# Designs tried in a protein design run: designed miniproteins, single chains. Part 30

Each design is a single chain, and the fold is of that chain. pLDDT is the mean over its residues in the fold that is shown.

## One batch from the design tools (miniprotein)

Design m1018
Fold by ESMFold2-Fast:
Structure m1018 (fold): chain A 65 residues (1-65)
Amino acid sequence: SSSEELGAFLQAVGAGDLAAARAALARLPDSMWGSLRPLLEEEAQYSPSPAVRAVARELLAEIDR
């Protein structure tokens, strides 16, 4: 379900796990990707974790075509 995949995506981003985040993102419907942009911008700018900021920046490049 989209809720399970969204949960997996958010967990992977919070863990700084780019591979897991990409896998979860690919399973989310395209209609949801636009809603993830503000979350990823927030994490990329303000997360205290350098790994989380790096993952968020990479994912922004992938959803922002």
Scores: mean pLDDT 83

Design m1019
Fold by ESMFold2-Fast:
Structure m1019 (fold): chain A 80 residues (1-80)
Amino acid sequence: SREEELTALMEASIDDYVAMLAKLFNLTPEETAALRAALYAKLPEIVKTYLELEAQGKSKSEIQREIIARIDAIAVDAIK
């Protein structure tokens, strides 16, 4: 399904994003684990938001901006 496809793509993207932030900000293993857990906990909500925006006919750039903003907010909250 589209939901399953997006979930798989988002999981891969989260793993890459977490690895990038861990290197960029020199995160500890504990901080890295907390960040990954926080993003994975919000994954169903992120996928739902993507599907809702796509169903509303939002452009790819509008969807990307909203999803990136949500991911960044979660990451900022998790790294405190």
Scores: mean pLDDT 85

Design m1020
Fold by ESMFold2-Fast:
Structure m1020 (fold): chain A 67 residues (1-67)
Amino acid sequence: MIVGPESREERQRAARIGQAVRRYLENPDTPLREIAEEAGVSQATLSEALKRAGRDRNAATLLLIEA
């Protein structure tokens, strides 16, 4: 795909992750997989972002394991 400077790509990635985190916080019952797919990021990346935000919920862990 067409890519500009690395910093631009990093910013775009961060923005998508931020949007995915917001969507999950609005609807925590929604599978992380679907939210990550909608935002165009990896499910693992979204999970890590949520953990770093200090939102550590048992529900998030169960969604990743049980799917």
Scores: mean pLDDT 64

Design m1021
Fold by ESMFold2-Fast:
Structure m1021 (fold): chain A 75 residues (1-75)
Amino acid sequence: LTPEQRAKVRAALLATGVPQEVADAIVDALENAEKQRGRPLTPAEVRAIVRSVGEKAGLTPEQIDAAVEAVLAAL
């Protein structure tokens, strides 16, 4: 992620009502996955990562779906 993309994704996640710590964890997971793959993430990979981090953080399915949509719209 570029610094601009990182900031937009973080802001979009916070707008969905997820806690700041969870938003930061999602952004960090997306950046780490992009670095490991050496390419931009596909929408399917973004959904999988956001779901995994959201589930671990105890977000509801509805909160996870909103977070996925927010991240994809911000990228």
Scores: mean pLDDT 82

Design m1022
Fold by ESMFold2-Fast:
Structure m1022 (fold): chain A 78 residues (1-78)
Amino acid sequence: SMKEKEEKIEKLKKEYLEAYKNDDSEKLLKVAEEFRELYSEEELQELRQEAVENVNSDPEENALYRLAMEALNLLATK
C-alpha cells in the first residue's frame, strides 16, 4: 500500500544516515538497493531533479535525494 511504501522510505532514509555516520559501506549499498525497488527509474530521476530545487538543511531530505542518485547508479549497471 502507499502508506507501507512511505513508512519504508522513512526507514531507509534513517538507515542511510546511520550507515553513513558509521562508514558502513555494506549497509549503504543494501539501503540503496531496497530504495531502488520502491521507485521507477523515472521517479528516481524526478527526485534527483527536485534535489536541485529543494536543497535545504534537513539531513533526512538530503538523504532521500542521495539515495535516489545511488539507486540510479545501480540501475545503470546491468
Scores: mean pLDDT 70

Design m1023
Fold by ESMFold2-Fast:
Structure m1023 (fold): chain A 63 residues (1-63)
Amino acid sequence: MDSNLPADVRDIVDDFVAMYNTDRDAAIAFMKDYLGVAPDTPADVVVARWARYVKKLEQEAKK
């Protein structure tokens, strides 16, 4: 039970927001790579998966 990533993931989320405003394609590619989803995954699905992943991390931080 090693969860030393919550703060690091918050930094990644902030980086994603900045990237999304500058280059959405790069932000989507980053999320695809981080989530381990297929490159052909639609952007809407990737964004939904990312939101779910963030919620999962909040659940882990809660215990």
Scores: mean pLDDT 68

Design m1024
Fold by ESMFold2-Fast:
Structure m1024 (fold): chain A 70 residues (1-70)
Amino acid sequence: SPLDVAISYTSEALTAIGNWQDQVIQLRRQLKSGKISQEEYDKKVEQLDQQLQEKLQQLKDDYDKRYKQV
């Protein structure tokens, strides 16, 4: 059903966002401990943001495809 497709999309999107948040928190800890520079932190966060955007786009494309078939 359209509702089941929406629930699946929402669940997967929230999981992807949660994984991104956890990775950013770990990078912040590395920055505070002096293991990485501010520049390295900024670059790694930008890479994670791009990966999240790509994952969310894939989920959206899958959702749109499934929704149109229901």
Scores: mean pLDDT 83

Design m1025
Fold by ESMFold2-Fast:
Parts: sequence; structure tokens; C-alpha cells
Structure m1025 (fold): chain A 75 residues (1-75)
Amino acid sequence: MEVGEAARAAGLTDEDGQEIALEIVKAIEENKDNPEKAIEEVAKKAEELARKRGASEETIKRLVEALKKAIKEKL
């Protein structure tokens, strides 16, 4: 599933999406030598925002999987 599709399914707003995008940039820059830690930090942020929006556990899982793939491609 694409990140945008997963984010919409989780009920994330454009503002939430911008916050996640900034977290991705920050986590990658701070953890270039440890990509697994960068992925974990972004995943935690996305989970918090999705839970705040009332997303189901299944939807949160799909969002996290999509984000992990996107970040791994960038690293």
C-alpha cells in the first residue's frame, strides 16, 4: 500500500502528513548510520497521530508498513 493511501485510510490530515514528512527528514539526517532507528522513530510518530484520529490497529499497521518501505528506499 502506498503511504498516501494508508494515511488517508488512517484519517490523517494534511497537517499530520506534513508533521510525518518533517519527522522523516529529521530522523534520516540524525540516524544516517542507523536506518533502523530512523524507521522506528517515524513509525512511532505515525502511530501516535493515527491513534489520535481513531484509526484501527489494522489501519495503523498498514500505515507503518508503507512508511517503513518508503524510508528504506530513501536510505
Scores: mean pLDDT 77

Design m1026
Fold by ESMFold2-Fast:
Structure m1026 (fold): chain A 65 residues (1-65)
Amino acid sequence: MTREDLLETLEKEEEKVKKELEENKASEEKIKIEEEIFESLRRMIEAIDLIETDPELARERAASL
């Protein structure tokens, strides 16, 4: 499974969750929390891909955190 596959899956899941939240008229706070979770997952997927494709660059970027 590649970064592109994971991001596509995440995008479809986010779209599904957003539709459910709109249909159930969820609070703005809950919607924002879900959006933050999906954003964090995207960043994690990108970090994992970098570790697989360029472990030296991943190590360098991790050191700057």
Scores: mean pLDDT 73

Design m1027
Fold by ESMFold2-Fast:
Structure m1027 (fold): chain A 85 residues (1-85)
Amino acid sequence: SARDYHVKAIEAAKKGDVETALEYAEKALQEGRPDLASVTALNAAREAAKQGKVDLAERSAELIEQAGMPKYAEEARKFADEAKK
């Protein structure tokens, strides 16, 4: 379920595994939970910024835009900018 994906994504992000966290965020969106997908992707963007992984922070913003939450997508893009330097 989307709830199970959200929990697994949080655990992956805590371990620094941004790619896996983003994969679970995408699965939550496919289950019809754009709210959980957006929160999960925003957490993944923050972790990506800590690791300097610009691409993953930008992919997080793109997923949030697909979920229909442009304000949260802008926050994820700020993390992408922070990841650059």
Scores: mean pLDDT 83

Design m1028
Fold by ESMFold2-Fast:
Structure m1028 (fold): chain A 86 residues (1-86)
Amino acid sequence: MRELNRKRIELVTAVMAGDAEEAERLTRELVPVDPGALVDAGAMAAVFVKLGNSRALPAARVMARLAREHGLDEVAEELERVIEEA
């Protein structure tokens, strides 16, 4: 669990920085062992975009796509909505 907590922090940091490549890499590593990490990171990405942090848009787009791929339709729909409104 300590390693998973570190990766969760790295994922949130990548989302804040708009690092889409790191956000995708960390999400693909986390989802098989911690599916909740994608839900949490997706919600955080939506909040950053809603608050006007356009820097988070590339990471938010990646999170929306990955949420769709993993059947998290509600998370994907929220992210897609805030991205379209940005």
Scores: mean pLDDT 79

Design m1029
Fold by ESMFold2-Fast:
Structure m1029 (fold): chain A 69 residues (1-69)
Amino acid sequence: SAAIAAVKAIAEAALKSSDPAVRVAGAEVLAAIDAGASEAELKELAEKLLKSKNPGVRALGQAILAALE
């Protein structure tokens, strides 16, 4: 879907982050997409990222939720 393609682009951008936690979170999102995750499963993953204490990981979660909106 166009929404999943947008999430993939966001996660690929996260892999270029200087923050290792953001790169790990981006890799988790890409792995979920590669495993066939639905939009609902990606939303659940993004909501988990929003609960992170790392502001970059929370920003990634917010961007993913916005793409799935």
Scores: mean pLDDT 87

Design m1030
Fold by ESMFold2-Fast:
Structure m1030 (fold): chain A 98 residues (1-98)
Amino acid sequence: MDPEKLLEYARLTAESVARAVPELEAAGEEAVRAGDRRRAASVYSALGILLAAAELAAELAERSGDPERGAEVRELARAAAERLRAAIARLKAAEAAA
């Protein structure tokens, strides 16, 4: 397995997820405020897909065997995953309150 390619794919995935997080957080909050259940469900699905991508990026970075660059990518992926989990939890809480 090429560890440089593995690390690069992990980094690109983590960076893409991190960039999408603020937009989906805002979209989820807007859907909740508007009472738009269809939009909230779509955002929930997108958050779940991105969470899986963030978890995969962290795993690929660990498998790269590069302790410094791998740690940076894993931290970026974990930070994004935490925000995605928080957004998912907020969406679930709003749906339960309806």
Scores: mean pLDDT 83

Design m1031
Fold by ESMFold2-Fast:
Structure m1031 (fold): chain A 77 residues (1-77)
Amino acid sequence: SNLLKGVSYEFRGLSLLVDGDYEGAVKSFVESAKYYKESGDNKLASELLRRAAEVARDKLGDEALAKKLEEEADKLE
């Protein structure tokens, strides 16, 4: 199910974040958001996109990616 895929990618992202794989964490949180959105949970999808944006900005220094992810999150609200 899309909900279970969302949960799976969220936990994968958290694991990668703990391991210092910040690029992997961002990608996993974005995939989690995609599946939450497809399951109809726009609030969870928005939260995961904002989390991915924080990691992109704070850990990767990727301001362009962070802004793109924040814009996608805003569209879900």
Scores: mean pLDDT 89

Design m1032
Fold by ESMFold2-Fast:
Structure m1032 (fold): chain A 97 residues (1-97)
Amino acid sequence: SEKEKEETEKATELAEELTKRGMEGIKAHGEEGAKRLVEGARRIFDYLSKNKEGVEAAGKAMLKVLEEYKEETGEEGEKALEEVKRITEEKLEEMEK
């Protein structure tokens, strides 16, 4: 639907911005920054609720940013990438039933 398309676009942009800010948080605060990023990702997925296309798009956008910045964020960035991938997969499985 038109509403789902707008929701997906908004969530994807927010996910990308959140993840870029999260990278700076990981650089400044390590594990605590990573936890805040993951919490933000969960909030975006909760907002998208039953919008599977939105969850896939937002998750993909976050993972792309995390991969692009992996050399700058080190071990905590890698853990954040793994955790975001995990919660994305879990949310999609929940939606597929």
Scores: mean pLDDT 82

Design m1033
Fold by ESMFold2-Fast:
Structure m1033 (fold): chain A 70 residues (1-70)
Amino acid sequence: EKAEEIVELIRKRAGGAETVTLQQLRDVLVNEAGLPEKEAIKIVLDVRRAVNGAETASLETVREVLEKRF
């Protein structure tokens, strides 16, 4: 449930796009989802690993990472 709530916040930030930048992801996690900066950084790094160092990720990949943490 918490993972899905965060994914919806990210989707709104992305204007309904199915991909987000890692910077947009970090901003949503800290400023809208209220996660501590250190936790947000860990999530962003996990997403970056999942996309082999790309600077953008699909919402599905982000959701999978969030589901492992929540």
Scores: mean pLDDT 80

Design m1034
Fold by ESMFold2-Fast:
Structure m1034 (fold): chain A 72 residues (1-72)
Amino acid sequence: LEEEAREQAIAKLRAQGYDRTAAVYERFYRLVKEGVSREEALKRVAQELGLSVDNVRAAVDYFETLVEKLKE
């Protein structure tokens, strides 16, 4: 159920042109799934994509809000 909502959110964001936000979240979630802490995952994604940690955090928060709305 939650994974289905997440996959739908990623697909919708990419279709709407939010490729960057979707890519940031996919990278972040992969690291968290592998056992990396949320804070460490944010830092690694920021380093890999050349973004600030604050920008990565904002993208992750935005995506998680969309996933929650799709579950409703």
Scores: mean pLDDT 75

Design m1035
Fold by ESMFold2-Fast:
Structure m1035 (fold): chain A 68 residues (1-68)
Amino acid sequence: SMEEVERLVEETKERLEEIYKNAKSEEEFIQQVEKEFKELNERLKGAPEELVKKAEKEMLRHLSELLS
C-alpha cells in the first residue's frame, strides 16, 4: 500500500540521519547508505513502479539535504 511505502521511506530516512551522525569516514558513510538503499529496494519489491520511483527521488532529496 502507499502507506506502507511511506512508512518504509520514513524509517530509511531516520537510519540515514543516524548513519550521517555516526559514520567515521566518507567511505563508511557511502557503504552504509548503499546498504540502506539496497534494503529499501528489496522491501519495496512488488510495489507499483511509480511509487518506487517516487520513493527513490525522496530518498535522494533527503540525502542531498543532509550533505548540504
Scores: mean pLDDT 81

Design m1036
Fold by ESMFold2-Fast:
Structure m1036 (fold): chain A 89 residues (1-89)
Amino acid sequence: MVEELEKNAQENLEKAREALKKGDLEKASLYVSGALNNAQTLLDLGAKELALRIAQESLKLAEELKKKGDPRAEDLIKMAKEIIEKAKK
């Protein structure tokens, strides 16, 4: 279960990076959202270190999306920061 979520999160992060390289902000935002949903589920399962790592990588991608003018980026940044704060407890 945790291993499946980590794998899904890594696939989402990889696809988000590929979409960003292609300038597909919509797909990149969807994949970052997917990775953050995986991170939240990992956090709820007590896998704090995995959730923290995925949320930190998602935050970097969301900040890049914000620089490119994606209107969804601020919500993704907020979600990532909330997961990071909870994972550090």
Scores: mean pLDDT 88

Design m1037
Fold by ESMFold2-Fast:
Structure m1037 (fold): chain A 60 residues (1-60)
Amino acid sequence: MTDQDRQSRRDRRRDRLRRRGVDDALRYYDQSVDYLDQGNVDQARDYYTRMARIVQQHRS
């Protein structure tokens, strides 16, 4: 995937989480992005999964 495409998706994801007021999901998303930028894919995936579960819970 292109870095610019990834950046755009990250910005949209953050905006959606911010608008929903899901602070815990936002924190996990930020941690996921930080780990991904450090090349720690396993940690990034773990935090992203936690974020996704919180978002899904709030949507339901």
Scores: mean pLDDT 72

Design m1038
Fold by ESMFold2-Fast:
Structure m1038 (fold): chain A 94 residues (1-94)
Amino acid sequence: MVEEEKEEIRKALEETLKGEIQRIKIAVLPEDPSAPPTNVMEFSVGDVEKLVHVLMLIKEAQEKGIRVVWEYLGPADSEDLKAFAEAEKLLKEL
């Protein structure tokens, strides 16, 4: 069951991203919401399987109450951005 859900997410991202190098910016927010993020990392993913893994880790961290934000940096193609947003929505519904 868990393996089937993970495989569906992987296939959706693989088809939508079409093997392009994906870039994500991840930031951990401090407990004070008025303070700027102190831990900002840019992450480059050339493998869709690793992108799925990163998204699952972000979701798990958010579910555990860790204040993590992320931003998709590219490729800067509007179709890829739309597909990525749809895949993120699917991940949140699981």
Scores: mean pLDDT 62

Design m1039
Fold by ESMFold2-Fast:
Structure m1039 (fold): chain A 61 residues (1-61)
Amino acid sequence: MHKKSPEEKEVIEYTAKVLAAIGDFLDYKFGFITEEQAIERARKFGEEAVKRLKELLKKAK
C-alpha cells in the first residue's frame, strides 16, 4: 500500500545522509580531516552515510 508522506520523509532522510557523506569527503579531500575521521563523522548520521562515504573514497583512489 502506498503512502506519499512516509516516502517523502524517507527521501529527505536519505538525502541528509548523502549530504553528510559528501561534506565529510570534501573535508578529507582538502586535508582538514583524515579518512578515519571522515568515516567516524559519517557514522553520526548512520550506516547509509558511511556506505556512501566509502564509495566516494574508493573512487578517489
Scores: mean pLDDT 73

Design m1040
Fold by ESMFold2-Fast:
Structure m1040 (fold): chain A 62 residues (1-62)
Amino acid sequence: NNETALDKIKELLTNIKKDPSLIEDLLPEINELLNTLPEILQEKVIDQLMLLKIDPDSPITI
């Protein structure tokens, strides 16, 4: 369900926040999970990823 997919994405984003070098390795799994979500939640995840690329210290708000 959407909640389970979001929880997994949050865990992956938390790992990226701790080690930004993991973004390339984790991006395919994030994209698989993202494709299971409604468009509005996909946009929130994409915005969060873009924010973390600019500032890895940014809070995870999704």
Scores: mean pLDDT 80

Design m1041
Fold by ESMFold2-Fast:
Structure m1041 (fold): chain A 91 residues (1-91)
Amino acid sequence: MIPEEHIEKAKEIVDNLKEEEVEKEIKMAANILEKDEDPDVRLMAAVILYELSLKYPELVKEIAREALEKALEDEDPRVREAARLALEAID
């Protein structure tokens, strides 16, 4: 299961985003999720995308769907779970 600390931190990040920063945050999180070597960093990116998917499902679907679908195959089961939840939220 996703650690509560990661969920709380992701909510704090997303709640403090300005409207004009949202698309950039989705792009950055999607890039980190696909490329970062550290599973804890990928987990944070996936949880941020999940919180963003609850507020901006259409933007996350447009920008990050492919990254989230790839993350279903991630080595870390926490990353896979966060990606699954985000994909459920955008559909």
Scores: mean pLDDT 87

Design m1042
Fold by ESMFold2-Fast:
Structure m1042 (fold): chain A 68 residues (1-68)
Amino acid sequence: MATEEVKAEVEKRLDELMAQGKSGLEAIEETAYELYKKGYTVEQIASALHLSPEQVKELIEKYEKKKK
């Protein structure tokens, strides 16, 4: 299982994005999107973020709309 590795990556990326001036919500949205693009499943990302799979899917879709 990649849950421990994904959790560490999430924590590191959230800290980096917030240090760049992004809000916690923006950092979570971008991190979820990046992990999904790296090939992690919605369920793996949800486990790492302590969110539901549906919440993670919403965050990914919201970030995709913001970058367009």
Scores: mean pLDDT 78

Design m1043
Fold by ESMFold2-Fast:
Structure m1043 (fold): chain A 80 residues (1-80)
Amino acid sequence: SEARELAEALLARYDVDGDGVITVDEIVAWAEANAETPMSREQAEAFLRAFDLDGDGVATLEELVAYYEEVFEKYWSNLP
């Protein structure tokens, strides 16, 4: 699905250690490596919270897929 493709692309971007999840530390490290997008730990935590449905501080592939499926269902059906 498109949701899974987007979720896998996002995971591949931030999952630098290949453990299959996204952590706050990985988001911060990615932002530090990319000077164009500086991000504080607080901002990284806020970003991760959008995907971290159970509040454990880690975003899994399935949580990312669920997020994008909800976005597609909610926003595509309501776009003009």
Scores: mean pLDDT 68

Design m1044
Fold by ESMFold2-Fast:
Structure m1044 (fold): chain A 78 residues (1-78)
Amino acid sequence: TTHVDNSISSSTMGAIRSKKNGNYESADYANRGKDFALKGDLKSAIDYLERGAREAEKNGDTISSALLRNGKRDLERS
């Protein structure tokens, strides 16, 4: 499994969890970040995953925030 694949897995879990918690903005940023990663635009993917993580954290969802930041770090190491 590549760093990109690991990022997509973590970001998918973060997005699903944020959506279930009613944090649609965090989920939307996470899904956009995943789309950029799949297209090879890692810089945009990193930016959107960080935005998703901040939105989750702002709403007290530290677990979704951590999952999205893990996805971001996987892309930074790719």
Scores: mean pLDDT 87

Design m1045
Fold by ESMFold2-Fast:
Structure m1045 (fold): chain A 78 residues (1-78)
Amino acid sequence: ETEELIFEAVRDLAEAVALTVAKNKGLSEEERQKIVEEARAFTDKEYEEILKNPEKRPKVPEFSPEIVEQDRKAIEER
């Protein structure tokens, strides 16, 4: 279940990023929807493949606390 929640979050993030990039490029609403749908399909496919072969899933990389702190400081400085 935790892994499922993580993939749902990743899917939501991928959709948000794809939509933001498409909007910034000035793509039409139809093109934006297509990109979001492709991001969803890709994420769902990857999730299913990981479920079938959990050994192929690389260990979730540990994120550096320093990077997280720098990111927050950069936002605050703006």
Scores: mean pLDDT 64

Design m1046
Fold by ESMFold2-Fast:
Structure m1046 (fold): chain A 81 residues (1-81)
Amino acid sequence: MKVSVEERKVANFLVKEYEKNNTTTIKIDIKKLAEKLGVSESTVKRALKNLEERGVIEYDEKTNVITIKDLEKLKAIAEGK
């Protein structure tokens, strides 16, 4: 299945946050992330939902908390593998 550029960018961001903070639970600012990636907030939310459908994260839309469920698969997506 072809992974979008936006999904790869979001996956890479989450991997970097994990490496920086040593936690699988990441609270994100959707607006700030969208600005950093040069995309709309709707595009970020869609990428997060697509990653959740792949089983690599859990996304709580109410709190904007991401839980990494499969770090190795998330890394593979970030690297385009």
Scores: mean pLDDT 83

Design m1047
Fold by ESMFold2-Fast:
Structure m1047 (fold): chain A 95 residues (1-95)
Amino acid sequence: MEGVERAREEGEELKKRIKEAADNGSIEEVIKLIDEAGRRLTEYLLHSEEEGEVMNEYLKEAAKYVIDTMSPSSGSAASVQIAGGVADALLARRR
């Protein structure tokens, strides 16, 4: 379906942008991108579980990269927001 291809493209772009922000240490940008990614994932899930699953796979990789590169133990609110918010959003649809 057309939506699946769009979900793939948007997921890949969000993953790339999140990884770039994490590499640059731009915590504020990472938070904004994670929030945007969660919102888009929810929108896709409302239209199609298949489309949501495609996007979710890309966002799972992005979240793992952020956690690995930006220590959750740094003590910053950003690290807590990334670890908790993204993990919860990604796990919400998994059983």
Scores: mean pLDDT 69

Design m1048
Fold by ESMFold2-Fast:
Structure m1048 (fold): chain A 86 residues (1-86)
Amino acid sequence: MEELNERMRATRSWDLDERVEAMQEMLEETEGVPRISREELEEYRELIRGMSNEEIEELMERMRKEGVDRRTLVALALAARMLQEE
């Protein structure tokens, strides 16, 4: 999460698609998280589109406490960042 936020800030001048691609590459190399498809990211974006940032953070914290897999949490976090950058 922290490294993802730092990298998004550092690449804010890049195209959104390039930024998301760079984030995924970093997470795969640094954290071993498998790449999430664009289709999956769009599904998560639609799920959270009507939610506030606070509601999204609460959802992610709840899922983390319930032991939801890291890939799913990363997908949700990336989808949230994509919505914020639109």
Scores: mean pLDDT 69

Design m1049
Fold by ESMFold2-Fast:
Structure m1049 (fold): chain A 77 residues (1-77)
Amino acid sequence: MREREIEIFKKRFEFKEEEGTITIEDLAKALGLDPKKHSREEIIEKAVDYENENGKKWDEEELKEEEERLKLYEEKK
């Protein structure tokens, strides 16, 4: 499930980044990471781990709903 969570987070983040509302540096700083020392992939994985540690549970239905929503958003883009 972690790989699916990472892919969902990555796609959502890419959409926000394209809109200019957030950057990878902003995400890294929010997580307490140095964006110069960590790759984009490491920062995203850490963000997913942070959400999971703070009690956000991903069940199969939630993952499916987010994946379908992201597909619709990509088609509109």
Scores: mean pLDDT 72

Design m1050
Fold by ESMFold2-Fast:
Structure m1050 (fold): chain A 81 residues (1-81)
Amino acid sequence: MEDLELGKLVYDVLDTAFQTLRLANIANDTDLANEVSKLLADANRRISDLVDQGDYEGARKVAEEALKKLTELLLEAEKKV
């Protein structure tokens, strides 16, 4: 059950990142695309490390922070298209 909540957060992170990357591509915004890619890579690494340590609460917190930051970038990307 706990793994399902984390899985949902990870899915939302990936979905938001891909949507933001599509908008960055439409706007030809390479800097935004790079920022999204760095955020996604860092979040995935940190979540993986925390899960391997059994820290599911920490993993969820990292996923929630990543989702918040990606949502902010998505809103900025929407202003450019």
Scores: mean pLDDT 82

Design m1051
Fold by ESMFold2-Fast:
Structure m1051 (fold): chain A 73 residues (1-73)
Amino acid sequence: SRAERLAALDEKHRELGEEFDNTYSAESPEEELALLEEVAAKDPRYRPLLEEAKRIYAELEKKKAEAEAEELE
C-alpha cells in the first residue's frame, strides 16, 4: 500500500536526513534544495530525500497560492 511504502521511505529519509543535517546547514528552503541537488548529483542515495523535499515545498507553495487566490475572489 502507499502508506507502507511511505513509511519505508520515511525511515530511509530519516537516516539520510540526519546525516545531511549533521553535515550541512541551510538557512532557507531554497538553500536546502540547492545543497540537496548538489549532494544528490554526487551521491544517488540522496535522490529520494531531494524528491521528498521538493514535494513538501511544492505542497507548501500550492497552499500559499490557494490562500492568496481566496483573497482575490
Scores: mean pLDDT 66

Design m1052
Fold by ESMFold2-Fast:
Structure m1052 (fold): chain A 82 residues (1-82)
Amino acid sequence: LREQLDREAEALVSALKAGDEEAATKHLRGMEVIVDDARRLGDEETVRHGAELLRQIAKEAESAGFTDIAERARKLAEDYEA
C-alpha cells in the first residue's frame, strides 16, 4: 500500500505542476482509496504517512490555485489524524 500511495502522491504533484485539475482530482481520489484500505487493515504507518503527504499536497494545491483540491486534501489529512 505504501508504494502505491507514494506513486499516487507523485502523480498528483505532477498534475498540480502541469495545471491539470482533472488529473489532480483523480489522483487525490486514488490516495483516499489507498489510505482507507490501510485504515481497514490496521496499517497505522501508511495512514500516518498518507496524512503527512496530504498536508503537503494541500499546501502545493493552494499555491497552484486549486482551492477545492487543497481543502479536500486538508480535510482528509485531518480525518486520518483523528
Scores: mean pLDDT 84

Design m1053
Fold by ESMFold2-Fast:
Structure m1053 (fold): chain A 91 residues (1-91)
Amino acid sequence: LVEEAEKAARLAVELGGEVDGASEEEREEGLREAVEAAREDPEGTLRNIAKAFAAALRGAEAAGDEELKKRVEEAAKSVPRVNKLVEELLK
C-alpha cells in the first residue's frame, strides 16, 4: 500500500511538473513532499492522485491533447489501485 502510494505520488509530481513546466529543482522539492504525504496517508494519497488523474484525463479529452491523455493513462495503469479508482471516477 505505502509502496503503491509512493509510486503514484512520484508519477503525479513528474506529470504535473512536465505540464506546468516546473524546473528540476521544483520537481525534486515537490517529489520529497509528495512522498512524505504518501507515507503519512497512503490511502488518502492514492484517492487524491486518482482524482487528479481523472481530472487530467477529462481535461486532455476536452483539449484534444492525445499525448497527455496517453501519458496519464499509462501512469494510472502502472499503479493498479489508482487505475481502479480512476475508472470508478470516470463513470
Scores: mean pLDDT 75

